# Designed miniproteins, single chains, continued (4), part 65

Each design is a single chain, and the fold is of that chain. pLDDT is the mean over its residues in the fold that is shown.

## One batch from the design tools (miniprotein)

Design m14388
Fold by ESMFold2-Fast:
Structure m14388 (fold): chain A 101 residues (1-101)
Amino acid sequence: MAEKAKEAIEKGDSETALEYIRQAIKEGNYEEAVELADLGIEKFPEHAAEFYLNRAIAYLKLGKYEEAIRDAQKAIELGSGEIRTNARAVLAAAKEMLKAK
């Protein structure tokens, strides 16, 4: 999965890259999802909000709540519509989990 996602990123295919990142999250491969989102943020600045959102979700699943908060805030800043709505939900969840520690 990771190798195919990296190939999609190198070829400029943001949609396929996002699909592989979402698949990695569904499979519990959260560290891989973070690595792929890092590459996507670098390669696709015009779609950065979607990559920040997916990296925030992966960080939340990893228990890295401060990182999840930062990325969710970036997704809210750069995104619109559904991306902003989903990023706000991740932000709220990460803040709640951080307080519960």
Scores: mean pLDDT 85

Design m14389
Fold by ESMFold2-Fast:
Structure m14389 (fold): chain A 102 residues (1-102)
Amino acid sequence: NMEEEKLRKIEEVVEAEAESVRRLLEADREFTRELLSSLYGVPLEELRSLSDEELVEWFRELRLRNYKARLEAGREFNDEEVEKLLEDNRRLEEGLLKIINK
């Protein structure tokens, strides 16, 4: 089923992004909330009301909805696009961790 394959690929990307958020939270909980607030236009006080576990689940749900919306809009989720998204996430995580660890 092509749709099930596309959903699996989206879930793979979302899980990698969620694991990056977990690692950022372990490094700096306040910075991670400020970053997500800025990136997604969500009030910082809302993210501060969530536990780290609840924040990761909120992020997972948000990203899953965003990728599903992109798929519905006709965006391609082939192996090349997935690999690019995973690499972009890895580079962003590394860059942010370098900022946090200063």
Scores: mean pLDDT 86

Design m14390
Fold by ESMFold2-Fast:
Structure m14390 (fold): chain A 76 residues (1-76)
Amino acid sequence: LSEEEWREVARALGDMAEAIARNIAKKYPELKDEIEKLVEEGRKRMDEAIDAGDVETALSIIRELIKKIDELVKKS
């Protein structure tokens, strides 16, 4: 994949992670505010990494976001 194609893949994966997070927030409304903050922070950091051409960091941020949301759900 070209660098541009990798950026598109990273953005698509980020969009998917955000959609998954939003779906989880619907099932656990008590966690909605915490999930929203994680998504906003994660999305910002991910977009910054993608713009910098650091796809590896962007993918790592997506994995971290999913893990943090999973941990919140397990604690609830």
Scores: mean pLDDT 81

Design m14391
Fold by ESMFold2-Fast:
Structure m14391 (fold): chain A 64 residues (1-64)
Amino acid sequence: PSQKELDAAVAELVSAVLISIKKRNPKLKKTEEDEKLIERARELAEGDERALEAVREAEKLLEE
């Protein structure tokens, strides 16, 4: 795989993990560490629409 493909895959994985944790623990508040992970995932997702959408979904759920 190319570095770009790996970066997009990592962004999707991080997003999916954050979504899964939040869905299993709906009262869990977003931490500073979660914010940093989302920011980095956005950078890794740059140029990949599917990965960017996954990051947006994770960010939206964590803001609830």
Scores: mean pLDDT 81

Design m14392
Fold by ESMFold2-Fast:
Structure m14392 (fold): chain A 70 residues (1-70)
Amino acid sequence: KELYEEGLKLLGEGKLEEAIKKYEEAIEKDPNYAEAYANLGEVLKMMGKDEEAEEYYKKALEIDPNYEKA
């Protein structure tokens, strides 16, 4: 939770690479953290890494198929 929130703050500050690191750390501690995968994908898309972003969105949906309705 804390790592995910730090990632959101870094994203707001435009520190995309640092935000990615925090989301990756959150996923490492909780591999089923669907929202962290989704936000990691969003940051990668902002960096122009669309193919990598799509893979992380797929991971989020695999973990939580109801993500859209949460």
Scores: mean pLDDT 76

Design m14393
Fold by ESMFold2-Fast:
Structure m14393 (fold): chain A 78 residues (1-78)
Amino acid sequence: SPLEVQLEQLERVLETLRRIAEELGDEETLKLVERAEELLRQAREALRRGDLEAYRRLLAQIDRLLLEIGRRLDERRA
């Protein structure tokens, strides 16, 4: 399904961000990635049970964490 493809894409993004945070020794950014990974597990479970309201809410939380992670990584690059 398109929603399962979305979750697989988010998983790959988080794998890349985890690797970057680990390579940089950025424990704070790594904690944000770990939080997003936990929310992704919850979103996958919500999708499996057909709870689209919980799924959308969890994706919104993941999006906010991804914006924060991106902001932190961009600040290190500048």
Scores: mean pLDDT 87

Design m14394
Fold by ESMFold2-Fast:
Structure m14394 (fold): chain A 76 residues (1-76)
Amino acid sequence: AEEAAEEARELARRALEELRAAVEREAAAAGVDVEEAVERAAELAGEMVRKMIEAGLSPEEALARVRAALEADRAA
């Protein structure tokens, strides 16, 4: 029953690749540390996706919520 965790990791990896590129561009434009911003976003996204999928959310819903959380964190 590790399949759900593996699927979550693969989805997180793909989403993180897109999120990493977007966060990197936004961090550079905002003048913050790009590497720190990317690492923070990756850590947050991975943890949230894993928890949401384990809680019974679809991968698509989990990714949408992670994107919303990253937008909120960026606004803070």
Scores: mean pLDDT 67

Design m14395
Fold by ESMFold2-Fast:
Structure m14395 (fold): chain A 60 residues (1-60)
Amino acid sequence: STEITITASDIQKAIALALSIIGEYPEATVTLDGNTLTVTVPDDPEVIAYLEGLQQSTAA
């Protein structure tokens, strides 16, 4: 499995992202700590690329 950390601009955005990720990949495990998401997924390059895209877009 692969673990990816995503930091959102605020808590509401983090919750929205968590729900979006779970909706797209129900097998994903998401842990919330404030505005930071820790997402654990299977070693699937497509899933990893999606999450890395979210990580980069929310890092601003």
Scores: mean pLDDT 79

Design m14397
Fold by ESMFold2-Fast:
Structure m14397 (fold): chain A 70 residues (1-70)
Amino acid sequence: KEEEEKLLEKVRKLADEAIQAVENGDYETADKLLKEAREVASKLTNPEYQARAIGLILRVIGVRIDRELA
């Protein structure tokens, strides 16, 4: 489904931007991007795309935690 592919691509872009924000120490922007990524991911209905989106979001959360605690 082309709409779900676009939603997954949007989650990927938001996740990449969130990771970049975390690396720059911009946690406010990272948290906003992470929230938007979760909202976009919630619109996915295909289980494989849901799993991929969850993986992308969890990666951002992991980087966010590691960066803040380091």
Scores: mean pLDDT 81

Design m14399
Fold by ESMFold2-Fast:
Structure m14399 (fold): chain A 98 residues (1-98)
Amino acid sequence: SASQTGSLSSNVLSGTATANADGTVTVSITNNGKETLTITVTASDASASASASKTLNPGESATFTLTGHVAGQTVTVTVKAYNKKGNLVGKASVTLTT
C-alpha cells in the first residue's frame, strides 16, 4: 500500500499524520500555543490502538511513531493537548486510508 498523509490543526496545534505502508503511523506535532502542553497522540484501526505522550514547550515540535496497525486499514489519528492543570486546550483528528 502507498503511504497516506493528512493534516492536523487546532487553535494551539499544527502538524501531519502519515500512515505508512509498513503499518506504522508517524505523527509530527508543533505547539503553537503560549503554554507548555502535554500532547497525547492516539492512532486506532480495526486491529489495534496505540498511544504516546510528550511534553512540548511553546514553539517545540515532536515526532511520534506508533506501531501495531495493519497496512491497508483505515486509521484514525487523534491528538489532544493538555495544559499543566490537566485541562484539554486543543484537539485535532484525521482519518487516513492506505
Scores: mean pLDDT 81

Design m14400
Fold by ESMFold2-Fast:
Structure m14400 (fold): chain A 59 residues (1-59)
Amino acid sequence: SKELGEEAARLEREAAEAEAAGDSERAAQLYTKLGEVYAQLGDMERALAAYQRAAELRR
């Protein structure tokens, strides 16, 4: 939906900002949420990429 697309764009920006700020846990949570939104949109490739980023940030 249009609303999910707008949410994905917002989450991408917020996740990148949290990562740039060094807040790895917050960034990981935001990337996880981004993956969920992409999955709801049917974009499995972007969903997997977001989940992988979240996992890397939790190492």
Scores: mean pLDDT 86

Design m14401
Fold by ESMFold2-Fast:
Structure m14401 (fold): chain A 82 residues (1-82)
Amino acid sequence: MLLEELRRATEELVEAVRAGDWEAAEAANKRALEYAKKLVEEGKFEEARLILAEAQIRIAEALGDAEAAARLRALLERLRAE
């Protein structure tokens, strides 16, 4: 299922960022964007957006940017409420 594939790709992206493996992070990011594009074509815009937003929060946390992580968490909760 494309949603699970997107979640898996974003998980790989977060793990690569935590490991400092920038090449693996770029490859995982390209896969995530490809799956997100397919989900958008299927009309699953909101589901894809939420998964990507959660991944952005985890990336900010992995990079140690607590301010960015807090801002992204607030945005994600707003998106979930809509």
Scores: mean pLDDT 79

Design m14402
Fold by ESMFold2-Fast:
Structure m14402 (fold): chain A 64 residues (1-64)
Amino acid sequence: NAAAIADIDEQLRGAARVFSKEGLEKAIEAVRGVADSLAQERPDLKPGYEAAAERVIAELKAEA
């Protein structure tokens, strides 16, 4: 569901924002950690969560 994927992107951006002030590496770790936790709850959606994490990480790197 596209709406559910959009909500995940926003959750991952939230995690990135919390740690962005502590550095790019910490923000990336936070995004991956949240995506991994979500994938454990819904393994059927794991590829979507991984894709969302890569999109958010790409945004973080572009701002660095």
Scores: mean pLDDT 75

Design m14403
Fold by ESMFold2-Fast:
Structure m14403 (fold): chain A 82 residues (1-82)
Amino acid sequence: MELAEETRRILRELAEAYRNGDEQKVKEILASAPDDLKAFIEALDRMVAALGDPELRAEVYRHAANVDLFEARRLIAKALQK
């Protein structure tokens, strides 16, 4: 199976857990993620946690799941300005 597909699946599950406000599911996903992806997720989580908006966090991860990091970064920048 393609590594990129597994990465996208994990990011989509993480986005869904954040949208549902399921903190327990978020912790489970982060604990089971591959090391490379875990480091990336931790970096994203640190950035969006600073914004205090769980809905924005879910949206950022949803875009990241599609390897749309430009849109994810744009959403973070927009939230910081507004």
Scores: mean pLDDT 65

Design m14404
Fold by ESMFold2-Fast:
Structure m14404 (fold): chain A 73 residues (1-73)
Amino acid sequence: MRYVVEIEAESPAAAEAAVATLAATPGVRLTRAELEGTRARLLVEAPDEAAARAAAEAIAAVPGVTSVRYRPA
């Protein structure tokens, strides 16, 4: 299933680290990444909502990430 993940961070480096964390998360696939300064919008494929939620939780744990939202695409 496809999900849109929207990230806000304190710095561009933190936004990049959040994207790298998602790309390294097992069970999900990053299909598109749009980075604009401290913000990122990602298109992700996950087998179910539990996998998408786990990926969002991993991103939220990245230092400097201030907001993570996910929704079905």
Scores: mean pLDDT 83

Design m14405
Fold by ESMFold2-Fast:
Parts: sequence; C-alpha cells; structure tokens
Structure m14405 (fold): chain A 56 residues (1-56)
Amino acid sequence: GAMEQAEIDRAKAGLRAWAEENGLDPEALVAELDRLLAQGRSPTEAGVEVLLRATS
C-alpha cells in the first residue's frame, strides 16, 4: 500500500545517502534492497541486511 511504498522509498533514499558517504555504489545497494523486498522482506529488514552485507 501507500505506507509500504513510502517506507521503501525512504529506505532507498537512506541507503543511497549512506553508500555515497561510505564510498560504496548506491545503485548496487538499492538493487540488493529490491531483491530482498521481492523475496518478502520488510523494508527495515531488507535495509539492515544490505548494510550487513556491504560491511562484511
């Protein structure tokens, strides 16, 4: 719904900003977020998973 889409959009914006601040590819992190969302993960869970993978 609209609320879920707003959460997704916010997660993508935050992930792009974080990636740019840390010298990472924001497009690659957003693509991974989209993959996790497609698998049924919540925006918060997907965002955390992307950050963990990017820092591992």
Scores: mean pLDDT 82

Design m14406
Fold by ESMFold2-Fast:
Structure m14406 (fold): chain A 65 residues (1-65)
Amino acid sequence: SLEELKEKLKKAKTFEEAKEVLVEALKLLYPDLSDEQIEEAINSTAKNLEEAIELAEKALKLLEQ
């Protein structure tokens, strides 16, 4: 659920943990994209924990609309 993803993001202490939330959020926003395309997009835009958290927060906000 969206609430579970928000809680996971708040508890994320590593880039990999934040990236897991971002992957799930992007799959919900763009169901037509492959896992490889989502991974490539994340790797091209987020290089650390802070950037991954920022992108995940934006994706979760879009899912709330």
Scores: mean pLDDT 81

Design m14407
Fold by ESMFold2-Fast:
Structure m14407 (fold): chain A 66 residues (1-66)
Amino acid sequence: MTPLERLEAFLERALKEMKEILYEEAKKEAEELGKDPKELEKQVEAEVKKLEEINEKILEEARALE
C-alpha cells in the first residue's frame, strides 16, 4: 500500500467515524432541546460535505507530492 493509499484510507475511516459521532450528537441534541432531528441531520450532512471537500483537496495536494 502506497503512502497516498494509506492517507486515503485513513481519511475515509476518519470521515466515517466523524459522521457517526455527529449524527449521534445531533440525535441527543434533538431529544434534549426538542428540536426536529431531521433538521439537525440535514445540518450534519452539510458539515460532512464540507469535510469531504477538504479531504479531496488534501488528497489532491498529496498526489502532487508523489
Scores: mean pLDDT 78

Design m14408
Fold by ESMFold2-Fast:
Structure m14408 (fold): chain A 61 residues (1-61)
Amino acid sequence: SELAEEAFESGKRAFAAGQYEEAVNAFEKAAKLAPPRSDLKIEAEVQAGVAAIRLALDKVL
């Protein structure tokens, strides 16, 4: 889905900018829009988890 790919690219951009909350939201959106059993869905779920860990670490620093 083009919408899932756009959401994934938005997540990557937010993550690179250190905007981890926005990155989590974008990657979760990509995972929801991606086809079941797709590589994109798996990647989006993994990246959402990574962004969530970074967000949690930023709150401690």
Scores: mean pLDDT 86

Design m14409
Fold by ESMFold2-Fast:
Structure m14409 (fold): chain A 68 residues (1-68)
Amino acid sequence: SEFERLAERLEEKAEEAYKNKDVIGAHTVLLAASALRVAAENAGDEETAKRFKELQDRIAKLVEELEK
């Protein structure tokens, strides 16, 4: 699905930002995941919303680790 492709791309970008210690890049990916989660919630797509929430939570942990 299109949303799964977007999720995979965001995971790749988050991984890249983490490897490069790019705090701004990691925050940008986090905001994108959050926006897609909210969009899915507003559309009533519970499965897609859950997928992006899981992604958001993982990226948020990476951001916290980078900001130490």
Scores: mean pLDDT 85

Design m14410
Fold by ESMFold2-Fast:
Structure m14410 (fold): chain A 72 residues (1-72)
Amino acid sequence: MADARADAPGATEAAIGNAKKAVEYSKQGNKSLSASYLTAAGIHYTAADFAGDREGAEKARKALNEAIKKTE
């Protein structure tokens, strides 16, 4: 298969970073930016999961779940 696994480390880091940004903007009361970063975190988590990076996907999932909990 073409090089799906090479993108997994970048996707995991992007998911975690966007999840952290979502929490920061939610704490500031900026619900629109928080929602945008939460969506981006979910997209990057899905990319890591589809790339077969099981460990990276687990880290991204944990970060995303914590962000969801803190942004509601």
Scores: mean pLDDT 74

Design m14411
Fold by ESMFold2-Fast:
Structure m14411 (fold): chain A 82 residues (1-82)
Amino acid sequence: SLDEIHKKLLEIAEELLRERPDMPLREALREIAERLSKELPVDAESLLEGLLDVLEENGIDPDGPAAPGLEVIIKRLKELLE
């Protein structure tokens, strides 16, 4: 379900923010998309596009460090989860 996708995405994003906040944001987004697509029936490319759209809406530089982008994604996911 979409809620399962959001929960798993949140877990991965929180893990990367905690463990590797200084990694390139694009690398973090690729890792999220790849890990999620292996565990759940989601298209990695569509997921990556959706994450980039959220970042653009929040004025985040996708070529910057992961932490600001991951914080935005985490906040958005928490707002979407029931």
Scores: mean pLDDT 82

Design m14412
Fold by ESMFold2-Fast:
Structure m14412 (fold): chain A 60 residues (1-60)
Amino acid sequence: MEEVEKAVDEAFKHRDDLEKAVEILVSLGLSEEDARFIAEMLKEGAITKEQAVEFVKEKL
């Protein structure tokens, strides 16, 4: 919901610090594996923030 969108936006802003981006996503209840996958895809520009929000919702 709104908290997911905000956390994904924060992870994207911190995409240069992969550890911090992963920690932000893990704080939502994601596993480290799923959080790392999404954070790396955001860092590489392989997915949009909107797609990342959908992935996070699917994994929660």
Scores: mean pLDDT 79

Design m14413
Fold by ESMFold2-Fast:
Formats: C-alpha cells, sequence, structure tokens
Structure m14413 (fold): chain A 64 residues (1-64)
C-alpha cells in the first residue's frame, strides 16, 4: 500500500539522517513517521535520542 511504501521510505530517511548526524532531518523524518506509525516513531526516537518535544517542534514546522 501507499502507507507501507511511505513507512519504508521514512525508515530509510531516518537511517540516512542518523548516519549523517543530521539531528534536524532525523527529527523531521521521525515526525513524518509519527503521522503514519506513532509506535514505531516513538521506538526510533528513543533509539536515536530524539525527544518528544523535538518531534512536536518538527510537526509544528510542517504545519506552519
Amino acid sequence: SLDERNREALRAAIERAAQEGNRDRLASAIAMLDELDPEEAERLAKKYGIKRSDVEAAKARFRA
């Protein structure tokens, strides 16, 4: 499905951002994943040390 493809693309984006040490991209990609799969997004945020407040800040930027 489209949602499955989007989740796979976001997991790849999260992994790339983590490898690059780009915390802003990492928070943004996790925030996008949170709209599709909040449980997985929370797990990855904890894995990479991204706080819930950083995820919510990224979401606010998308909706601005």
Scores: mean pLDDT 82

Design m14414
Fold by ESMFold2-Fast:
Parts: structure tokens; sequence; C-alpha cells
Structure m14414 (fold): chain A 92 residues (1-92)
């Protein structure tokens, strides 16, 4: 649970460091992270977030199209979703 949340937060931080524009959407137990203007750190961060989510038992799908990254994580606990949302707001 906590590994998935931590991975998503780290990916958001990496995106900001690259000058990218991360956006987070929550629907039920699913979190969608979209990064625009993604650089190498953002892409690597998203890959690590996918691995962290899968290791925690969540389902994760990563799509990279040019400089746009989409990471969809499903099967997250309410606690994990709340942690990601609060940290995302703090980074905005």
Amino acid sequence: GSMAAGGLIDAIRAAIEDGGEPSLEVKGDTVTLTIRNAGPKAIEGAKRAKEAAEKSGAKAELRVEGDEVTLVVSGLSATAITAVALDYIGLS
C-alpha cells in the first residue's frame, strides 16, 4: 500500500524537477498521473512508481508518448490515495 503512494509522490517530484507538468486524478481506487513536458527524470520516476505499485499488489499501466507520460494505478487503499492526494496538493 505505502510503496505505491511513495512511488507516485517520487514520480511527481521528479516531473517537477524536469520542468514538467504533473497532474493527478483520483476515481474510486484508481489514481491517474499524467505528466506533460516529461524529461528523463520524470520518465524514470514513472517507471519506478509502476514497479512500486506492482510490488505492493496494485495494478499499474504506464504509457509514454513523446514527452507525455500517463501512469494508471488501480487497487489502491483509501489511505494510500489520501496520502498521494495530500502530497500532490503540497507540491502544487
Scores: mean pLDDT 81

Design m14415
Fold by ESMFold2-Fast:
Structure m14415 (fold): chain A 63 residues (1-63)
Amino acid sequence: MEDELVELALEAERAREEGDEKRAEELGQRAKELAEAAGADIGSPREAIETGLAAARERAAAA
């Protein structure tokens, strides 16, 4: 679940960098749905993406 959130967050970042805002929004919505399915209290697609990015940064800092 967390790995899936990280992957979706990184893909949303790439979509944003490519200028594909609609794709980034869709990925954020998917991340929120996955987090909710896992029992996480995520208030918005943006919050889900931010959570995934925070986990990705923590992993990068540890490596």
Scores: mean pLDDT 76

Design m14416
Fold by ESMFold2-Fast:
Parts: sequence; structure tokens; C-alpha cells
Structure m14416 (fold): chain A 55 residues (1-55)
Amino acid sequence: SELRKLAEEIAKEVAEEKGADAETFAKAGQAAYDALDRDPSLSREEIREIVEKAV
């Protein structure tokens, strides 16, 4: 889905910046997707903040 792709894209960017492992990346991506599923109006900046808190 488009929401999952967006969540994974942002999670990948943050994980690469912070040197996170695959498990942390997967966790961050899931957190971002769960947030987008509950509120699809979240901005990229808001999603990035959620990911950064999960990493």
C-alpha cells in the first residue's frame, strides 16, 4: 500500500542516518505505518518524528 511504502521510506532514511540495524528499522517502519493507518493526514515531518522516537 502507499502508506506502507511511505512509512518504510522514512524509516529507511532515519535508520541509515543513525546507523540502525534491520530489527530497529523494521520496528520504526511498523510504528510509522501504524500511525499513518490511524491518521493518514500526518505530514512527512510528523512521520519522521515518530520514526526518530522509535529508532
Scores: mean pLDDT 81

Design m14417
Fold by ESMFold2-Fast:
Structure m14417 (fold): chain A 57 residues (1-57)
Amino acid sequence: SEAEAEKLISEGLAALDAGNYQEAIELFTKAEELARGTPLEPEARENKKRAEAKLAA
């Protein structure tokens, strides 16, 4: 559901802020899967890319 995807995005953002980049990537990946076909899908994907960039830096 969209509500569950929103929850996962919030948790992913908290993990990202804490420096837990691998956890953030996993949370955003789950959010993207749940948000498939909704406006939240691009939001989850963009945050996933941000977390991946942080891990690679």
Scores: mean pLDDT 85

Design m14418
Fold by ESMFold2-Fast:
Structure m14418 (fold): chain A 96 residues (1-96)
Amino acid sequence: MEADELLEKALEAFKSGNYDEAIELLRQAVELIEKEEGKDSPRYIRAKLLLALAYYKQGRYEEAEKVYNEVMDIAEKNGKFDELLEALRELRKALE
């Protein structure tokens, strides 16, 4: 399955409150995006942020914190704060 298809299905599952399905799809999307674009790409950051939020919604706070910290580390080390903010803006629009 293409990364974009996985992200689309994950977002639909997330909007429907099916956080277990969203997490599974997002883990697959994150792995595929990392291989294709690397860890500092906008799609990778967006997928990781949605994954962290999905873990949080499931009450999986330790996993949510770990994923969130990974995104923060990427933003800090690679100067990707603008990309992080843009990813958050895009997720906000997609989840409205």
Scores: mean pLDDT 80

Design m14419
Fold by ESMFold2-Fast:
Structure m14419 (fold): chain A 67 residues (1-67)
Amino acid sequence: MKITAKVPKDKLEEFEKKARELGAKKITYNPLTDEVEIEVPKENVERVKKAFEELGGTILSEEDIEE
């Protein structure tokens, strides 16, 4: 699963750390839009979304990409 979220710059490290704890293998940050794109296991999608919202992030999209 690929999740794109808008995150506060001051919390970026916390978002990355939380994503890694929840099984994120690929994390991409765009400094022009403050968007983070992560790939996580399907079972952890809800946990990632809740964690991001708690840190002040906004979930922009969720995409089912299985490779």
Scores: mean pLDDT 77

Design m14420
Fold by ESMFold2-Fast:
Structure m14420 (fold): chain A 91 residues (1-91)
Amino acid sequence: MELVEKGKKALEEGDLESAKKYFEEALRQALKEGDALGAGEALLGLGRVYEKQGDLDKAKTYYHLALSLFLTVNDQKGIAEAEKNIKKIEE
């Protein structure tokens, strides 16, 4: 949770390098702990980092990975957020 919040703050401040590091560490911890919701949130964060860097192909990949994970645990909020981000990139 704390790492995801730090990632979001760095992303808001335009510090894409720090945001990426926080989300990557959040993903590692979530996967180690079997935290599917935390992993999904970290994957969404990484997608947003790549989107802001202009790498739309990587952003799409991370958003689809997050969507797949949220679908696996039936998290309606995560599903909606991932789908919204995918739609924005496709438009």
Scores: mean pLDDT 86

Design m14421
Fold by ESMFold2-Fast:
Structure m14421 (fold): chain A 94 residues (1-94)
Amino acid sequence: AKEAAEKAARGAEEAARAAARAGGRKGAISAAAAGAAAAGAYAAALYGKGKEAAEEAARNARAAAEAARRGGGEEGEEGARKAEEGAREAEKAA
């Protein structure tokens, strides 16, 4: 459970970095939104317990993926796929 939540958090972070690499105002806004979601996923992984922690990390990773897609361009789409992969693993561990 904890490892899956941590993977979801790392995926969310990659989505935020991908959005930042896309650049421009839209990329910056998407990176900020995805970064906030990644922080939430990390908080769930570090301070959460059991099934609820994995579910919260998965929700945050999916939020990061959506944010990255909105303004991250092609890079954001690749980051979003990694965040969704982490979310799926956290959902299976829940």
Scores: mean pLDDT 79

Design m14422
Fold by ESMFold2-Fast:
Order: sequence, then structure tokens, then C-alpha cells
Structure m14422 (fold): chain A 61 residues (1-61)
Amino acid sequence: GEREELEKFIEKLDEKIEELKKEIEKLKKEGGDPKEIELLEGMIGLLEGMKGFAERKLEKL
């Protein structure tokens, strides 16, 4: 149902956020491109926004 689909979506978003955080940490340790790090941080912000939206929708179900 819609609840189960939202819960799976939130779980998938959490997994992707953690993957990106690990990639950022690795890039910072290796002296990676600051612009690439900024882009990945922006992507995390978007995913966190999507997660917040999905969580609010789940609360209304």
C-alpha cells in the first residue's frame, strides 16, 4: 500500500544519503575537488528535503 511504498522510499533515501556522506568524507580525506564536494553536499540537501516530504506524507496516512 501507499504507507509501505513511502516507508521503502524513505529507507532508500536514507541509504543514498549515507553513501553520499561516506563519499564526501573520502573526498575530503583525499584532497578532492571542493566543487565536487559542494555538489554532493547539495545532493544530500535535496534528498533530505525529499525524505522530510515523504515523512510528512506518511504522518497523514
Scores: mean pLDDT 86

Design m14423
Fold by ESMFold2-Fast:
Structure m14423 (fold): chain A 79 residues (1-79)
Amino acid sequence: ARRAELEELAAAARAEIAADPANAEALARLALALAGLGREEEAREALLAAVEPIKAAALAAGLSEAEAEEAAALLRERV
C-alpha cells in the first residue's frame, strides 16, 4: 500500500512536471515520493531542480530575498 501510494504520487508529480518543468510543488512532491521509494539519486536530482523554482515562489508569495535564499541554501545542504 505505502509503496503503491508513493509510486502514484511520483507518477502524478511527473505528469505535472511534464506540463510545467518549473512547478516547485510538483518537484518537491516527486523528491519526497522518490526518497520514500529508496530512489535517493533521483530524489536528490528532483530536490536540486526545485531549489530555484521554490526561491521564485517564495519571492512571489512575499518573502524577502534573504528569506528565499536561506530556504534555498537549506535545500542545497540536504543534497
Scores: mean pLDDT 74

Design m14424
Fold by ESMFold2-Fast:
Structure m14424 (fold): chain A 79 residues (1-79)
Amino acid sequence: RIEEIKKKLQEQSKKLKEAMEKAVPESLERSKEAAKEVKNLESAKEALRRLGDEVDEMVKTEEFKEKSKEVRKAVEELS
């Protein structure tokens, strides 16, 4: 049942992508607003640093770990 396995793998990959997109856009929007308000190098660097920190925190979240684990299980089922 290769088709079933492929579909499951795609769904898990999509779920992981959705979880990332759900978390990242909010932090990205805040970083963009900061960059727009103050047009200087230091402000831009701080906004980028904050975005990086938020992405790091996102990948540490239980939700991201759970979705990542689901993707790994889908790959395992291919065995």
Scores: mean pLDDT 59

Design m14425
Fold by ESMFold2-Fast:
Structure m14425 (fold): chain A 90 residues (1-90)
Amino acid sequence: MKKSLEELIKEFLEEARKALEAGDVDRVYAIVSRLLSAINEAVQRGEISEEEAKKMLLEFTRELIELAEKYGRDDVVDLARAIEKYIESK
């Protein structure tokens, strides 16, 4: 993986914002799932530590919550919190 996780997270946040503007919650869910998988793979490859990945995901979920609130999507806020829990349990 040549792209940094920071760049990847920023890219996924832009895609999520666009999906929220379109009211496409299914797309937001898909974006979130892809990011989670990418981060897990990076940790498995030893490219990024679990601590660093966890910190990056916390930043992502905070930004996602702010976007979801802006567009009135309570279901997406719940999704972001579920991601935080999932990462903490790992």
Scores: mean pLDDT 77

